# Ledger of designs, part 87: designed miniproteins, single chains, continued (5)

Each design is a single chain, and the fold is of that chain. pLDDT is the mean over its residues in the fold that is shown.

## One batch from the design tools (miniprotein)

Design m19021
Fold by ESMFold2-Fast:
Structure m19021 (fold): chain A 78 residues (1-78)
Amino acid sequence: SVEDNLLKSMVALLKDLDVDGDGKVTEEDALAWAESKGTKPENTGYLLALIKSLDLDGDGSVTEEEAKEAVQRILEES
């Protein structure tokens, strides 16, 4: 389904952003990934907003479990 595809895409993105492999994605990880990909500042802003929206506990990091919960909440409330 679209929901499953979105969740899988988000999990894959978070794993790609997890540059140090600790299972947590921070804004610093997202910025490092964006710089490595030559991402424009506009696209970096969207990426940071996405990370912030997935940070359910507000600790500044996003885990795969938090991302799954956040995506499910967004899809259920939409």
Scores: mean pLDDT 72

Design m19022
Fold by ESMFold2-Fast:
Structure m19022 (fold): chain A 65 residues (1-65)
Amino acid sequence: MQEVVLKARTLDAAIQAAEIAGKVAGASEVRVEHLFDETNASGETVAHVLATFKSEEPKELPVTV
């Protein structure tokens, strides 16, 4: 499982970017969570999302501490 914070001008654009990135990375499932919106120094609104990429890779678990 990999988590990535993505940002874009709109929430929709951030979600689309997350889905594309997940597909390119070979993730079996992409989950997107809206974190917050910010206004940058130029007055532009930027949406921040947390994208979670899930891959089926149950071969090994870290059993050693």
Scores: mean pLDDT 72

Design m19023
Fold by ESMFold2-Fast:
Structure m19023 (fold): chain A 80 residues (1-80)
Amino acid sequence: SREEILREIQELLYEMGLLIERIRESHPEIAEEGAKRLEEHARRIRQAVADNASPAELQKLLEELKRAFEEFKEKVKELE
């Protein structure tokens, strides 16, 4: 459970990072906004892992990251 949650978190962080880099040259301000949001989620997750957070706490962080990524993907789609 914990290991599965952390794997999914790592996959989402990687995918969101790739999307941010893909748009950085064409839409630098949106990429910067996305990067700041990604770094904030990554920071909170790193802190939770360091503090031995429960699977339930990690699941909440995963759901927050999923929401942030979906919002960012939608914003990028609007750029066409």
Scores: mean pLDDT 87

Design m19024
Fold by ESMFold2-Fast:
Structure m19024 (fold): chain A 76 residues (1-76)
Amino acid sequence: SLEERIAELAAELQKKLESLPQEVIDKLEEALLKVGEEAYKEKLSIEELVERTLEVVKKYAPEITPLVEELLRLRL
């Protein structure tokens, strides 16, 4: 089911995030917070928000980008 696949992807993402250095996690969190602020100020579409989120993830943690992209695709 869709719910089972989302749960599996979320678990895999959490496992990979736990393996990343704290410095990388901190940079991701800071950059994602900035994306959220820009989305609010610029009134970004869902598509633009997804694109900016993926750009940030790809820049700081390229290894998790495919998982994040699939999760966003399934949840939107």
Scores: mean pLDDT 82

Design m19025
Fold by ESMFold2-Fast:
Order: sequence, then structure tokens, then C-alpha cells
Structure m19025 (fold): chain A 120 residues (1-120)
Amino acid sequence: SSMRRREEEAREEAERLIEVAAEVVGGQTALIHVLNQESQAAGEEEALRLERVMAEMRARLREIAARLSPAEAEELLRRFSERVKRAAQEGAKLARESAEKARELGERGRRLWEEWRAEA
């Protein structure tokens, strides 16, 4: 049915958003940690950008989740929060191990967000 198809499309869109969000948050968190070592102001500017991006991602996830049952919506938001938290922790760890890799992940995360925003 058209309703089942819309629910399946919403699930696929939510999964893609969670994957993009994890990569963006991981990369930007790593970059913020590196920038903070060089300039607190630069780190704060990038942290504010990430906060705005995260607010947009959460808003879009809520819109997608509104097409699903309340139980599925709650589970998607929970999975998003868990994936984002783990990605941030891994990003922070990577920044301590390699500033070069942290910058590369930050740049990749920024490109992925721009591509996703253009497609969605």
C-alpha cells in the first residue's frame, strides 16, 4: 500500500540521516579538538557551526519520524542520540592520536553534510 511504501521510504531516509550525522559529528568533534589546541576562538566557532548543523539534523529526523509510529519514532531518536554520542567520543579519541586524520575527517564530514543537505 502507499502507506507502507511511505513508511519504508521514511525508514531508509532516517537510516541515511543517522549515518551522515554520525560521520559529520565524529569528524567535526575531531576538528574542534584540534582547533582548540591552536586557537580557542577557532574551536568555539566550529563548535557553534556543529550545534547549528545538529539542530537541523534533529529537526529533519523528527519530520521523518512523524511519518512512523510513536514507538518507531522514539527508537529512531534514541539510536540517533547513541550513534552521535559514540561518533563524538571516537572523534575526540582520534584527535588525540592524529591531528592530520582529525582534519581530514572534519573536511569529509563537512562535504557529506553539504551533499546530504543538497539532496534532502
Scores: mean pLDDT 84

Design m19026
Fold by ESMFold2-Fast:
Structure m19026 (fold): chain A 83 residues (1-83)
Amino acid sequence: EEEEIEEQLKKWEETIETKAEENLKKLKALGKTVEELREQLEKEVAEARAELEKLGEKAKKLLELLDKSYELYLKWLEKMEEL
């Protein structure tokens, strides 16, 4: 169970990195800013956290992994703004 969850999260992190430039191109084409993407991310992470909290003890490790992935994604957004 925990191993499967960790594997899925690693795939999610890889997917974020792989689609980073495509997402940036899409945002530019729509006239959106990285700040708007950050706001959407904050909302989605908060919603995911609330759902995981409903699972109690089983989700504690998932919540920790979610926090780590969120921090990594925020760092990626900062780097994209600097480019």
Scores: mean pLDDT 66

Design m19027
Fold by ESMFold2-Fast:
Structure m19027 (fold): chain A 60 residues (1-60)
Amino acid sequence: KDKLGILSLVHRAVAEAAEGTAEIVEKRGGSPQVIDDTRRGAEGARKAAEELEKKLKELE
């Protein structure tokens, strides 16, 4: 239960950081490949966090 909560927070933090990084790269006129890859990573982390959150809610 505690591990799932921590993992959910970590995945949320990773998604947020990746999204912020993609935004900075966009503002700086960076590579579209880097932006796309970073956003894909953020989406994956966000989905992982959602699955962990659903599991936590089921356990409560």
Scores: mean pLDDT 78

Design m19028
Fold by ESMFold2-Fast:
Structure m19028 (fold): chain A 100 residues (1-100)
Amino acid sequence: GLEHFRRLLEEERELQLKIYELINSRPDRIITAEELTKELPGASLEEVETALFELEALGIVERISDKTYRAMVSGEEAKEKIERHVEERERMVEESLALS
């Protein structure tokens, strides 16, 4: 249902924010996917990789090698981009449900 989907979006947002904060906490703002999975024991490797893919698509992070990511924006900009993306996805689901 819609409430279940909203819960999933909230969990995705939380994971994306945690990933960004971990990268941003590093001196060079660089982290490996392996380090992210160790720092996020509640998330699977697949969930972490999916979140990284979405963050890269939003321009929040950049993949600088096969397993290494760099934070590209400020914390304020990252939060704004993540929140706008989640709001857009929620609107798309609401529109899809109205057509179904």
Scores: mean pLDDT 81

Design m19029
Fold by ESMFold2-Fast:
Structure m19029 (fold): chain A 85 residues (1-85)
Amino acid sequence: SELEALLEKHFSPPDQQKILELIEQAHKNRSDEEKFKELEEEIRRLIDQALVKRYGITADMSKEELEELLKERRELYEALERELG
């Protein structure tokens, strides 16, 4: 899937596995709106944490580095939204 390809491109195998496991849990809990939202928020949080670690966000981060991070975050979030519906 598009999301799996992006996860492979951007994240380590342990981070990929953790995110994919949460996506599976979200699908299983789709009828529980509150639980589904909590799982979606946790997935987004893990994506953000992994991106921050990779880019090493500091006060000295360039505008170009920040724009690249925001682009990758957007692509991952859009793929996640398509995966979860």
Scores: mean pLDDT 80

Design m19030
Fold by ESMFold2-Fast:
Structure m19030 (fold): chain A 69 residues (1-69)
Amino acid sequence: SLEKIVNGAKELSKVMPESVVKQYTRKELEELKKENPELSEIVDKILEALKGPVDEFIKTAEELVKEYK
């Protein structure tokens, strides 16, 4: 799920370099988008946020997940 991916990225950010966190998150989001095309809009917004700092993309992703209903 999207929430599970975001929570995974947040936990990894505590112990792993930013490059590893970004690589993990990008891969998981691209797979989620491929399997669930209906989530493309929210996934693309999170992928865009992934171009910035890890702390900022986690905050943005958590806000987007919270608004998704």
Scores: mean pLDDT 79

Design m19031
Fold by ESMFold2-Fast:
Structure m19031 (fold): chain A 68 residues (1-68)
Amino acid sequence: GQAQREEQRRAALALLLRAAQLKLSGLKVTVTLEDIDDETARLTAKSPTETLEVEVYRDIGEEALKLV
């Protein structure tokens, strides 16, 4: 539903904000989107110090990836 999509969008944005903070601290960060199935994808931010993952609807993941 709409509420679930808003929650996923916030989660994806939180991951991207953390990725941005890591980049600003001088770390190399890679953001990727991997399809899980027809409806869902895994958005991942990888750095030398940590890996962040969130599972979202594919369209939300694609929107988030464009913000990188």
Scores: mean pLDDT 85

Design m19032
Fold by ESMFold2-Fast:
Structure m19032 (fold): chain A 57 residues (1-57)
Amino acid sequence: SAAEEAQKYGKLAREAKTNEERYKYGKLAADAMAKLGPGAQAAGLGSAELSRKGGGL
């Protein structure tokens, strides 16, 4: 689900050693959080890469 995806990518972003990884995983987490609400606005700024089925989930 979006919640666990957001948590997974959020953790990866936080644990990321490089800025690039943090940015990448941050985008994935933001996209997943967009469906939850807490990160919806942040995700709307420039996330759209987490779409497994076309951004539906």
Scores: mean pLDDT 64

Design m19033
Fold by ESMFold2-Fast:
Structure m19033 (fold): chain A 100 residues (1-100)
Amino acid sequence: MESFKRALEEERLASLRGDALARRVEAIRNAEYVGVITNAEGETTVAYGSELSGDTLIRMMAAIEKAKEVEFYRRSDGPAPMERAAEAYREGALAELERA
């Protein structure tokens, strides 16, 4: 069990750097809505667009229930909230890599 959890964590961390991080940040900037979820450990999860479907939706709902803070932004509220969400994701990814 522990080895499996470690392998999944390694794959997750690999997605938080380089081109993968850049593509994710761009997707958030271009989304119609974003949710920023911060847990008790200060880890930030950002959900947007088609990610809220099937198993991803269930995981996001579980994260929201355990969250310390939840923020919701729409592009219709202006570009600043979307850029803020993209920055929050980048900061969260960097913090997560620093803990690894």
Scores: mean pLDDT 66

Design m19034
Fold by ESMFold2-Fast:
Structure m19034 (fold): chain A 74 residues (1-74)
Amino acid sequence: MSNQELLNRGIGLVLRGIGLEFEGELLIEKAKKGIETGSLSKEEAEELIKKGEEKIKEGERLREEGRELLASVK
């Protein structure tokens, strides 16, 4: 892999990771608001929280992978 390809891939992974973390946070916020307004059942809200937490974890993993790739650029 060229240094340019490695840099582009690393940046892409970091940006995707940030996007997933943001999406996960929005799902958790939606679940909390849904409980407060009564627009979501407890079960529906718990499912959204679980999905949000999974997206945050995947985002953290991608950001770490991207940072490691960027650190390997010489």
Scores: mean pLDDT 85

Design m19035
Fold by ESMFold2-Fast:
Structure m19035 (fold): chain A 79 residues (1-79)
Amino acid sequence: SNLADVRKEAEEALAYIEKNREEIEKTSDAATLETMRFSEEVAKLIVAEDFDGLVELIAERLGVPKEEAREALERFIAD
């Protein structure tokens, strides 16, 4: 898939979360909600094309230096 397809999928994911937010929050446990909030933040950064923000979010989540997270993300995009 090209970048436009990935961005479209991220936009659709955000629309689904927004439409179903109250139901998801009422029916999901804390761990599921944390995972969905992280996925929502990732999708927002993809839609905004904020790669620096995405690197920072991943680095914080994994507990690794930003440079290491950036290299991992660049390798993932290149493949």
Scores: mean pLDDT 77

Design m19036
Fold by ESMFold2-Fast:
Structure m19036 (fold): chain A 66 residues (1-66)
Amino acid sequence: AAADAALQELGERSGDKVTPEEWTAVARAYAADPAEGFRLLGKVLREKAGDEETAQWAEEKADEFR
């Protein structure tokens, strides 16, 4: 699905910037609601990793699924 492809691409872009624990939390949120998963990933990338560009992309994907 388009959402699954976007999550995979975002995972590749995130690389070492997101911890395994943070990624697990994102995956759980995504399983319940794709938009919530993307929002959580964006928050982690911006606030903890300092990657505003990838965070912005994740937030745009979250908005697209609302």
Scores: mean pLDDT 76

Design m19037
Fold by ESMFold2-Fast:
Structure m19037 (fold): chain A 90 residues (1-90)
Amino acid sequence: MLTEEQREKLRKIRIEVVKYEMENSDAEKIRQGELELARENMENLKKLAEQGKISKEEAEELIKEILEELLELGLITEEEAEKLYEELLK
């Protein structure tokens, strides 16, 4: 089991890897793949909360984490992140 500190470190490493791939590969393809995966993960988190497999609070926290990662990668704007968060909470 990873500690919270270890998970945060791995998250930062993943962000750096994606940035590197965007600079050294087809940036548009990487961007589309990351956005599609993030959307799927957020929708799955909502479904898991609806099924009672995780709490609503846990799902909201993980969705925020995904949106923060997308913001740090520059894949979405702050306005887009706020809109997505509101849509997923409804």
Scores: mean pLDDT 76

Design m19038
Fold by ESMFold2-Fast:
Structure m19038 (fold): chain A 77 residues (1-77)
Amino acid sequence: SQIQQLQNIQQQSLNNGRATISGSRSSIRGYRLLDRLGIISTDDRRRQIDNFTQRRQDSQQRTQQVLNQSNQQIQRL
């Protein structure tokens, strides 16, 4: 059914969002370690963490948009 297809898209979007969050946390931990070891500057660490935080926020917004739009479409069926 079309409803089932939309629900599958929602689940894929949620799974992708969860993977992005997990990957972001691992990268942030890595950059914090590099800063502690003196391999990168504290400013470089901050820029990289900010970049991953922005990507995470963008991913969460995209997931929410997919959920909102697909829920609207389900209501029209």
Scores: mean pLDDT 79

Design m19039
Fold by ESMFold2-Fast:
Structure m19039 (fold): chain A 97 residues (1-97)
Amino acid sequence: MIINEEVKEKILKLFDEYLEQLVKEGRITPKFAEKIKKVIEEFLDYLIEKGRKLSQITRLDFLGLFYNYFPYLSDEEKEELADRFYEIVKQVEEELK
């Protein structure tokens, strides 16, 4: 499946729900959640522009984003966020089969 605006909106909705849960649990701030959303939106926009397939997104893509844009997070926090975002992408991919 080529990543398009509809696929992007589905992914972002699930990411937003996950980030809102982390804010509710006191694990991240609302401002930090907004920064993550912006980075992820820009990444998905890049993938759409390049005509990338959803199946071409890897866990390492997310891990690399967190290392590059959020270097102050612990390695464990970066791994956990990368795992969850990749899981959401795989969920959306399965729903579109």
Scores: mean pLDDT 84

Design m19040
Fold by ESMFold2-Fast:
Structure m19040 (fold): chain A 56 residues (1-56)
Amino acid sequence: RLSKEEEKIALKLGQLLRQGERSLRTLAEKLGISVGTARRIRKKMEELGFLEAMAA
């Protein structure tokens, strides 16, 4: 499960993914987080099915 802070980041990450952004580096820079944090949150979103919902 995502923490409350990770959920906020995941929502912003999902918006950028819907806009066609795929680079973890660019996503991390736009969100003001590390690439490692962006990768971890994206992995959790994939495990929870959030990325599938955002692709629809």
Scores: mean pLDDT 72

Design m19041
Fold by ESMFold2-Fast:
Structure m19041 (fold): chain A 95 residues (1-95)
Amino acid sequence: SHMEKARELAESFVAAARELVEQGKDAPKEKIVEGMKRLADYAVEQAVKLGDLEAAKRFAEELHRAMEQYGVPEEGKKIADEALKKAEELYKKRS
C-alpha cells in the first residue's frame, strides 16, 4: 500500500535524523540543525508525493523528539512546524 510505504519512509527518515545527531556529536550545532532541516524538507516532499499527509505529520513529531534529545528543542520545534506547513501546501497542490 502507498500509505504503508509512506509511513515506512517517514520512520526511515526519522531514523536517519537520529543517526545524523549521533554522528554529529563533535560537529557544530548549526551544521546539525541545517542538516535536519534539509532532511525534513526532503522527507515531507516524499511523503506528500505518496499521498500520505499523516506520515508527514508523524515524521515532524518524531523529528522534534530527536532534536529535543540532542539538546536543541526550540530549533527542532521550528523545523518540525515549517516541515508541516510545507506538507500542507504541497498536499493542496496535488488537488
Scores: mean pLDDT 70

Design m19042
Fold by ESMFold2-Fast:
Structure m19042 (fold): chain A 85 residues (1-85)
Amino acid sequence: QTVSELRIVSKNKELEGIRQFNDSLQDAGQREAAAITQRDKQRGEVLTALLSVSNAEWEKQLKVMEETLEQENRQLQSDELSKRA
């Protein structure tokens, strides 16, 4: 075999190795990106759940407060009316 032919075969093997390395790096990069996206999704889900629970709890507290204030106002109006009668 000619020295030129041996050089071409050697260079082709090097290029194949570089291609395989690049493919492995791309696969690793894609897995990392997917893992980051999943972490962000999980964080978003937890935050949404916490906000939903907080909003429901706050709505319940506001309703109790409104009912208490309405009852107090009715009592005050009844007492005022009784005082004038």
Scores: mean pLDDT 71

Design m19043
Fold by ESMFold2-Fast:
Structure m19043 (fold): chain A 91 residues (1-91)
Amino acid sequence: MSEEVTTVEVTEETVEEAARLAREALALMGAEVEPLEVAIEELRRAVRESESLTITVTVRTTATTVTVTVETEAVVDGERLHGKSTRTLPR
């Protein structure tokens, strides 16, 4: 079992870097990245509307599965929003 955690303050410039780091981590573990890509695309939409945005990506690998969790905190129109997306993939 291994676990990789990356936290990024997300702007229009850094959303691609956050996505790239998550894709690289998942690819190095021999898993598909599509579920994470969907979550990152939603974050690209959110970054334009957010006063602040932070993304945390956790990749947990076992002998048979890879679990990717993308957790976001955003402030939009003075309201704090929390998002969490989890996908489990076979290896």
Scores: mean pLDDT 62

Design m19044
Fold by ESMFold2-Fast:
Structure m19044 (fold): chain A 70 residues (1-70)
Amino acid sequence: SPEREEAIRVTAQMLIVAGLDFELEYNLPISEEEKAEILRVIDEMLARPDLLSPEQVAYVKEVRERLEKR
Protein backbone atom coordinates (compact mmCIF):
# COMPACT_ATOMS: atom_id res chain seq x y z
CA SER A 1 0.00 0.00 0.00
CA PRO A 2 1.17 3.60 -0.58
CA GLU A 3 0.79 4.31 3.16
CA ARG A 4 3.05 1.37 4.04
CA GLU A 5 5.62 2.41 1.40
CA GLU A 6 5.62 5.93 2.87
CA ALA A 7 6.09 4.58 6.44
CA ILE A 8 9.03 2.43 5.28
CA ARG A 9 10.59 5.46 3.53
CA VAL A 10 10.22 7.65 6.64
CA THR A 11 11.74 4.88 8.80
CA ALA A 12 14.71 4.59 6.40
CA GLN A 13 15.15 8.39 6.48
CA MET A 14 15.14 8.37 10.32
CA LEU A 15 17.89 5.70 10.25
CA ILE A 16 19.97 7.96 7.96
CA VAL A 17 19.55 10.83 10.46
CA ALA A 18 20.50 8.53 13.38
CA GLY A 19 23.63 7.44 11.47
CA LEU A 20 24.55 11.08 10.90
CA ASP A 21 23.99 11.82 14.63
CA PHE A 22 26.52 9.06 15.44
CA GLU A 23 29.04 10.42 12.89
CA LEU A 24 28.70 13.96 14.30
CA GLU A 25 29.00 12.81 17.95
CA TYR A 26 32.25 10.92 17.25
CA ASN A 27 33.69 13.51 14.82
CA LEU A 28 33.86 10.99 11.98
CA PRO A 29 34.75 12.33 8.50
CA ILE A 30 31.78 13.58 6.44
CA SER A 31 32.39 14.46 2.79
CA GLU A 32 30.82 17.56 1.20
CA GLU A 33 28.91 15.21 -1.15
CA GLU A 34 27.54 13.14 1.78
CA LYS A 35 26.66 16.37 3.66
CA ALA A 36 24.71 17.71 0.66
CA GLU A 37 22.87 14.39 0.18
CA ILE A 38 21.89 14.10 3.86
CA LEU A 39 20.73 17.76 3.95
CA ARG A 40 18.45 17.00 0.98
CA VAL A 41 16.98 13.98 2.84
CA ILE A 42 16.45 16.08 6.00
CA ASP A 43 14.81 18.90 4.02
CA GLU A 44 12.43 16.36 2.41
CA MET A 45 11.54 15.03 5.88
CA LEU A 46 10.93 18.51 7.32
CA ALA A 47 8.71 19.40 4.31
CA ARG A 48 6.31 16.69 5.64
CA PRO A 49 6.36 17.16 9.46
CA ASP A 50 2.89 15.54 9.57
CA LEU A 51 4.64 12.17 8.97
CA LEU A 52 6.85 12.62 12.07
CA SER A 53 6.16 12.95 15.79
CA PRO A 54 6.93 16.37 17.36
CA GLU A 55 9.92 14.76 19.11
CA GLN A 56 11.20 13.37 15.79
CA VAL A 57 10.83 16.82 14.16
CA ALA A 58 12.83 18.41 17.01
CA TYR A 59 15.50 15.68 16.76
CA VAL A 60 15.87 16.03 12.97
CA LYS A 61 16.15 19.84 13.28
CA GLU A 62 18.85 19.50 15.98
CA VAL A 63 20.90 17.07 13.86
CA ARG A 64 20.51 19.37 10.81
CA GLU A 65 21.82 22.37 12.79
CA ARG A 66 24.82 20.34 14.03
CA LEU A 67 25.63 19.23 10.46
CA GLU A 68 25.45 22.83 9.14
CA LYS A 69 28.01 23.91 11.80
CA ARG A 70 30.58 21.42 10.36
Scores: mean pLDDT 86

Design m19045
Fold by ESMFold2-Fast:
Structure m19045 (fold): chain A 81 residues (1-81)
Amino acid sequence: LEEAIKALEEAKRAVEAGDTEGALKALEEAKKEAEKIEDPVVRQAILHGIEHAEAAVKAGDTEAALKSIETAIEFAKKALA
């Protein structure tokens, strides 16, 4: 969870900076870390958030991308706490 959160926070910063390539790379790293989560409900929720964020980044929808990333971070933090 902590590594997935870190990668999602890096993706958020890249999106805010307009770095599409950096954002997609960070989201791919977040996906790899999320796949290691043993709880299937938490894993699926975070992976779905990452997939929605990737689609938004590719579409150039910065607001949707940030919302998806922030939602995934908040869900992961609640699961960690």
Scores: mean pLDDT 81

Design m19046
Fold by ESMFold2-Fast:
Structure m19046 (fold): chain A 97 residues (1-97)
Amino acid sequence: RREALERAIEEQVKALLEDEALRKHVAEQAAKIAAELEANYEKYPLSEEQRALLEKMLEQLKVIAENAVSDPEKAAEALRALAENLARMRELAEAAE
C-alpha cells in the first residue's frame, strides 16, 4: 500500500521536474485542495495527532501551490512530505480499530 503510494508520488515528482505545463497544473490543483481542506477540516472530529498532520499537509499543499513553477525541487520535497503524512494519517485511522 505505502510502497505503491511512494512509487506514484515519485513518478509525479519526475514528471513535475520535466514538464512546465504539468507544474502549472499541479500548482493550481494544490491550491484548490488546500482551500477545500481549510473550509472543511475543522468540522471533523479528529484526534490531536490527526489535526496536527492535516495542518502539516495543508502547509505542504501551500508550498506546492507557491513553488511548483518557480522552484520545482522545493515543490517536489513538499510532495514527498505530503505523501508521508498521508500514510501516517491512514496508520492512525487503522490503529483506532
Scores: mean pLDDT 73

Design m19047
Fold by ESMFold2-Fast:
Structure m19047 (fold): chain A 87 residues (1-87)
Amino acid sequence: SAEVLAKVEAFRKEVERLTAHLPAEKQAEISALLAELERAVAAGDLERARQLAYRLMIELSSSPEMSQEELDAAARALREVLELAEA
């Protein structure tokens, strides 16, 4: 739905802001995962969306430059996207 896609776009922008201090290569990896997540949600592929969400959180949590507050903010926003997509 348009509402779900708008939430995914808001999440993408938030993650981009939270990860702006990361190395460019890591930002590119995160951006690629976000683009894949958006496509999975748009296609209604909730299994793929959950797998991509899991991979994204692993990439973020494995980055030593990420603070716990940034990780918590990303996790909350991602959960809202997945819950809305599954509703």
Scores: mean pLDDT 82

Design m19048
Fold by ESMFold2-Fast:
Structure m19048 (fold): chain A 79 residues (1-79)
Amino acid sequence: SAAERQALLARIDELIRRAEELSRQLMADPSASYIQLFRALTVLSGGWFLRRAIERGSLSNAQAQAELDTLEAQLQALQ
């Protein structure tokens, strides 16, 4: 539904914002792990690809939800 799609877009926009903030913090920290930064940037890229796929209708709501849950778990593991 349109309401479900808008809810998914709101969630992915929040993920992107959190991943951008974490990436900025890691880039500003000279002691940060290159691997941790790379993983944060990978989540950020994944978020943008998922947002585009949702906008294009390339994924079902269930598929989009599963992909978003995976990206959220990956981001949480970095915090």
Scores: mean pLDDT 86

Design m19049
Fold by ESMFold2-Fast:
Structure m19049 (fold): chain A 75 residues (1-75)
Amino acid sequence: SLDQQRLQQAEARGQQAMDRVLEEVEKLVEELKKKGVTDKKDQIAALAKHFGITDDSAQNLLDMLEKRKKKEALK
């Protein structure tokens, strides 16, 4: 049905939006590491400031990125 198709499209759009956010998070984390910011707490604070979100939200994004990297490394 049209409603089922719309729900699937909304879910796909949500996943695509999250994938784009995680790519930005990964890029920012790599730039922070290049600048010597290797502590996760400091990385979380920098992410929170960059995206204008809470530290808890930034921690969740970092956790999602780490899970993605772990999945990619598992082969």
Scores: mean pLDDT 76

Design m19050
Fold by ESMFold2-Fast:
Structure m19050 (fold): chain A 86 residues (1-86)
Amino acid sequence: MKEKRELERKAAIYDTAGRLHEVAADVALEIYEGEQRKKVAADSYRTAAELYRKAAELDEQAGNTEVSEISRKKAEEMEKKADELE
């Protein structure tokens, strides 16, 4: 149980960090203009994607397959948003 709880705790931290970078990217689209807007937002979305993937991997290791799939889809969405800005 402790091992599973530690994986779930780490997954939650990565998911939260991913969400914060997603919000930062959304804010960057409002604050910056031109090429700087696109670059800053794309970099933040890519970071969010990496963090959501780490959360998905940890949730999978914890046996939380459904939560893992949700985080993986969030990562794919973040990559798509970053690619669309580049």
Scores: mean pLDDT 84

Design m19051
Fold by ESMFold2-Fast:
Structure m19051 (fold): chain A 82 residues (1-82)
Amino acid sequence: SELEQEIRKLAQEAGAKVKIEITDDSVIVTITYQLDGRTVTSTIEENIKDFGSVENALKQILESVKMMLKRLREAEERRRLE
């Protein structure tokens, strides 16, 4: 899936590890990031039924991943400046 590749690319560019699991009912994305010497793991799970398709669920997850990675970067930058 092109959306899966985009999610993996964004995680890789952010220096994060990503795991994508697609089940009959849900799409689950787990991202592991390093922040201030700590390992942070975030899991995003979307029900396929809520979006009508796996691709639509992945589109929503992609936007959630973008927001999460942006917030993690901003938190790290603020810590360095203060």
Scores: mean pLDDT 82

Design m19052
Fold by ESMFold2-Fast:
Structure m19052 (fold): chain A 110 residues (1-110)
Amino acid sequence: MEKTAEVELRLRDRRTGREYVVSVTITKTDNEWKIEVAVSGARRITVNGQLVAEGSSVATFTVPADTKEVVIEAETPAGRLRITVRIDGDKVTVKVEGEGFEPAEATVEL
């Protein structure tokens, strides 16, 4: 059975007061995890150091079913955001960090 979880986190830039929305949709299949990340205002997105999206605020990628952690970096006008997706059984934790932002974290169950 295909399982899908969605996490939305809102971050405020301390300098400008501008709000950035980070959305992560995770779909588990028998062979892989399909992950879609959307970051408001992002112009470049890397996953585990690999460029996945340029000129786009949305990146879609797949990782092996045994993956436990994915590190996503998004370049925004306010700076770089680091998004860490941790998979522990049926629990998915998404943490977002960036200089000038307060860290935000959410956990969902598949």
Scores: mean pLDDT 81

Design m19053
Fold by ESMFold2-Fast:
Structure m19053 (fold): chain A 81 residues (1-81)
Amino acid sequence: MWKRLEEVLDKAIKRAEKEGNKEMVELIERIRKGLKELYEEGVKLSEKGIEEIEKALETSKSGLELGDKIALIVAKYSSKA
């Protein structure tokens, strides 16, 4: 689970870096940290949830939109172990 999610987030960060979007890089790094903390606390994100995060990272036009989408996806597709 976490390895695939980390790869998805790393790909998104590299894209934002290439585009010179420092604000988006910083936001994705904050999202990564939050998701890592949830994972370490035993919160499991479904495979469908990881796919929805990847889609949100690809389709979001602003940092605010991305943040809102990620929060909703985590709420909808996570379960506590």
Scores: mean pLDDT 79

Design m19054
Fold by ESMFold2-Fast:
Structure m19054 (fold): chain A 103 residues (1-103)
Amino acid sequence: GEAKFREMVAELTALLVEGVRAGLSAEELEKLVIDFLKEKGLSDEIAESSDARDVFIALLKKLGIGDEADLEAGIAGEDPRIAALLRLVQQIGAAGAAVLAEL
């Protein structure tokens, strides 16, 4: 299981780097992440949720990224979707941190 998540994280990191270079906003990067995960066959669980927060929690759980309690504790003043995207990028590691630093 772990190797598949690492491959997916690497592909997502490459897409995020391209998105940052294109000048995409945090909301556009969130959409890019969602579209990527749908293309990888994760659309069924996304389609079952009507709440953006629940969708992001489900996506993070599928990727083995993030803790529900940490997402619930959230950074005060941040949109839950943006907070989830930031945590996803952070979990990608040094490459994710570099992408965020260019935003």
Scores: mean pLDDT 51

Design m19055
Fold by ESMFold2-Fast:
Structure m19055 (fold): chain A 81 residues (1-81)
Amino acid sequence: PLLHDLILLFSKVDLALRKGDFETAKKIVEDFLKKYGLEDILPELMELLERYKNAATDEERKAVFDEMFDLILKKLKEKRK
């Protein structure tokens, strides 16, 4: 189910990013996008992951994380109409 997968995506990506495990975070995001046919936004999400990695403060990291998930939610909504 979509909601369950979204909760797992949020939790797993958050954990990986907090641990500095960007490769795991990238893989989790890629797998989710492939499952839901959102591969077209993969380049934008990879740019956001790079912005997260280069962020100097926790506030900036949170802002980028929120932007990533807002993009995913927006694209999921557009696909459903």
Scores: mean pLDDT 82

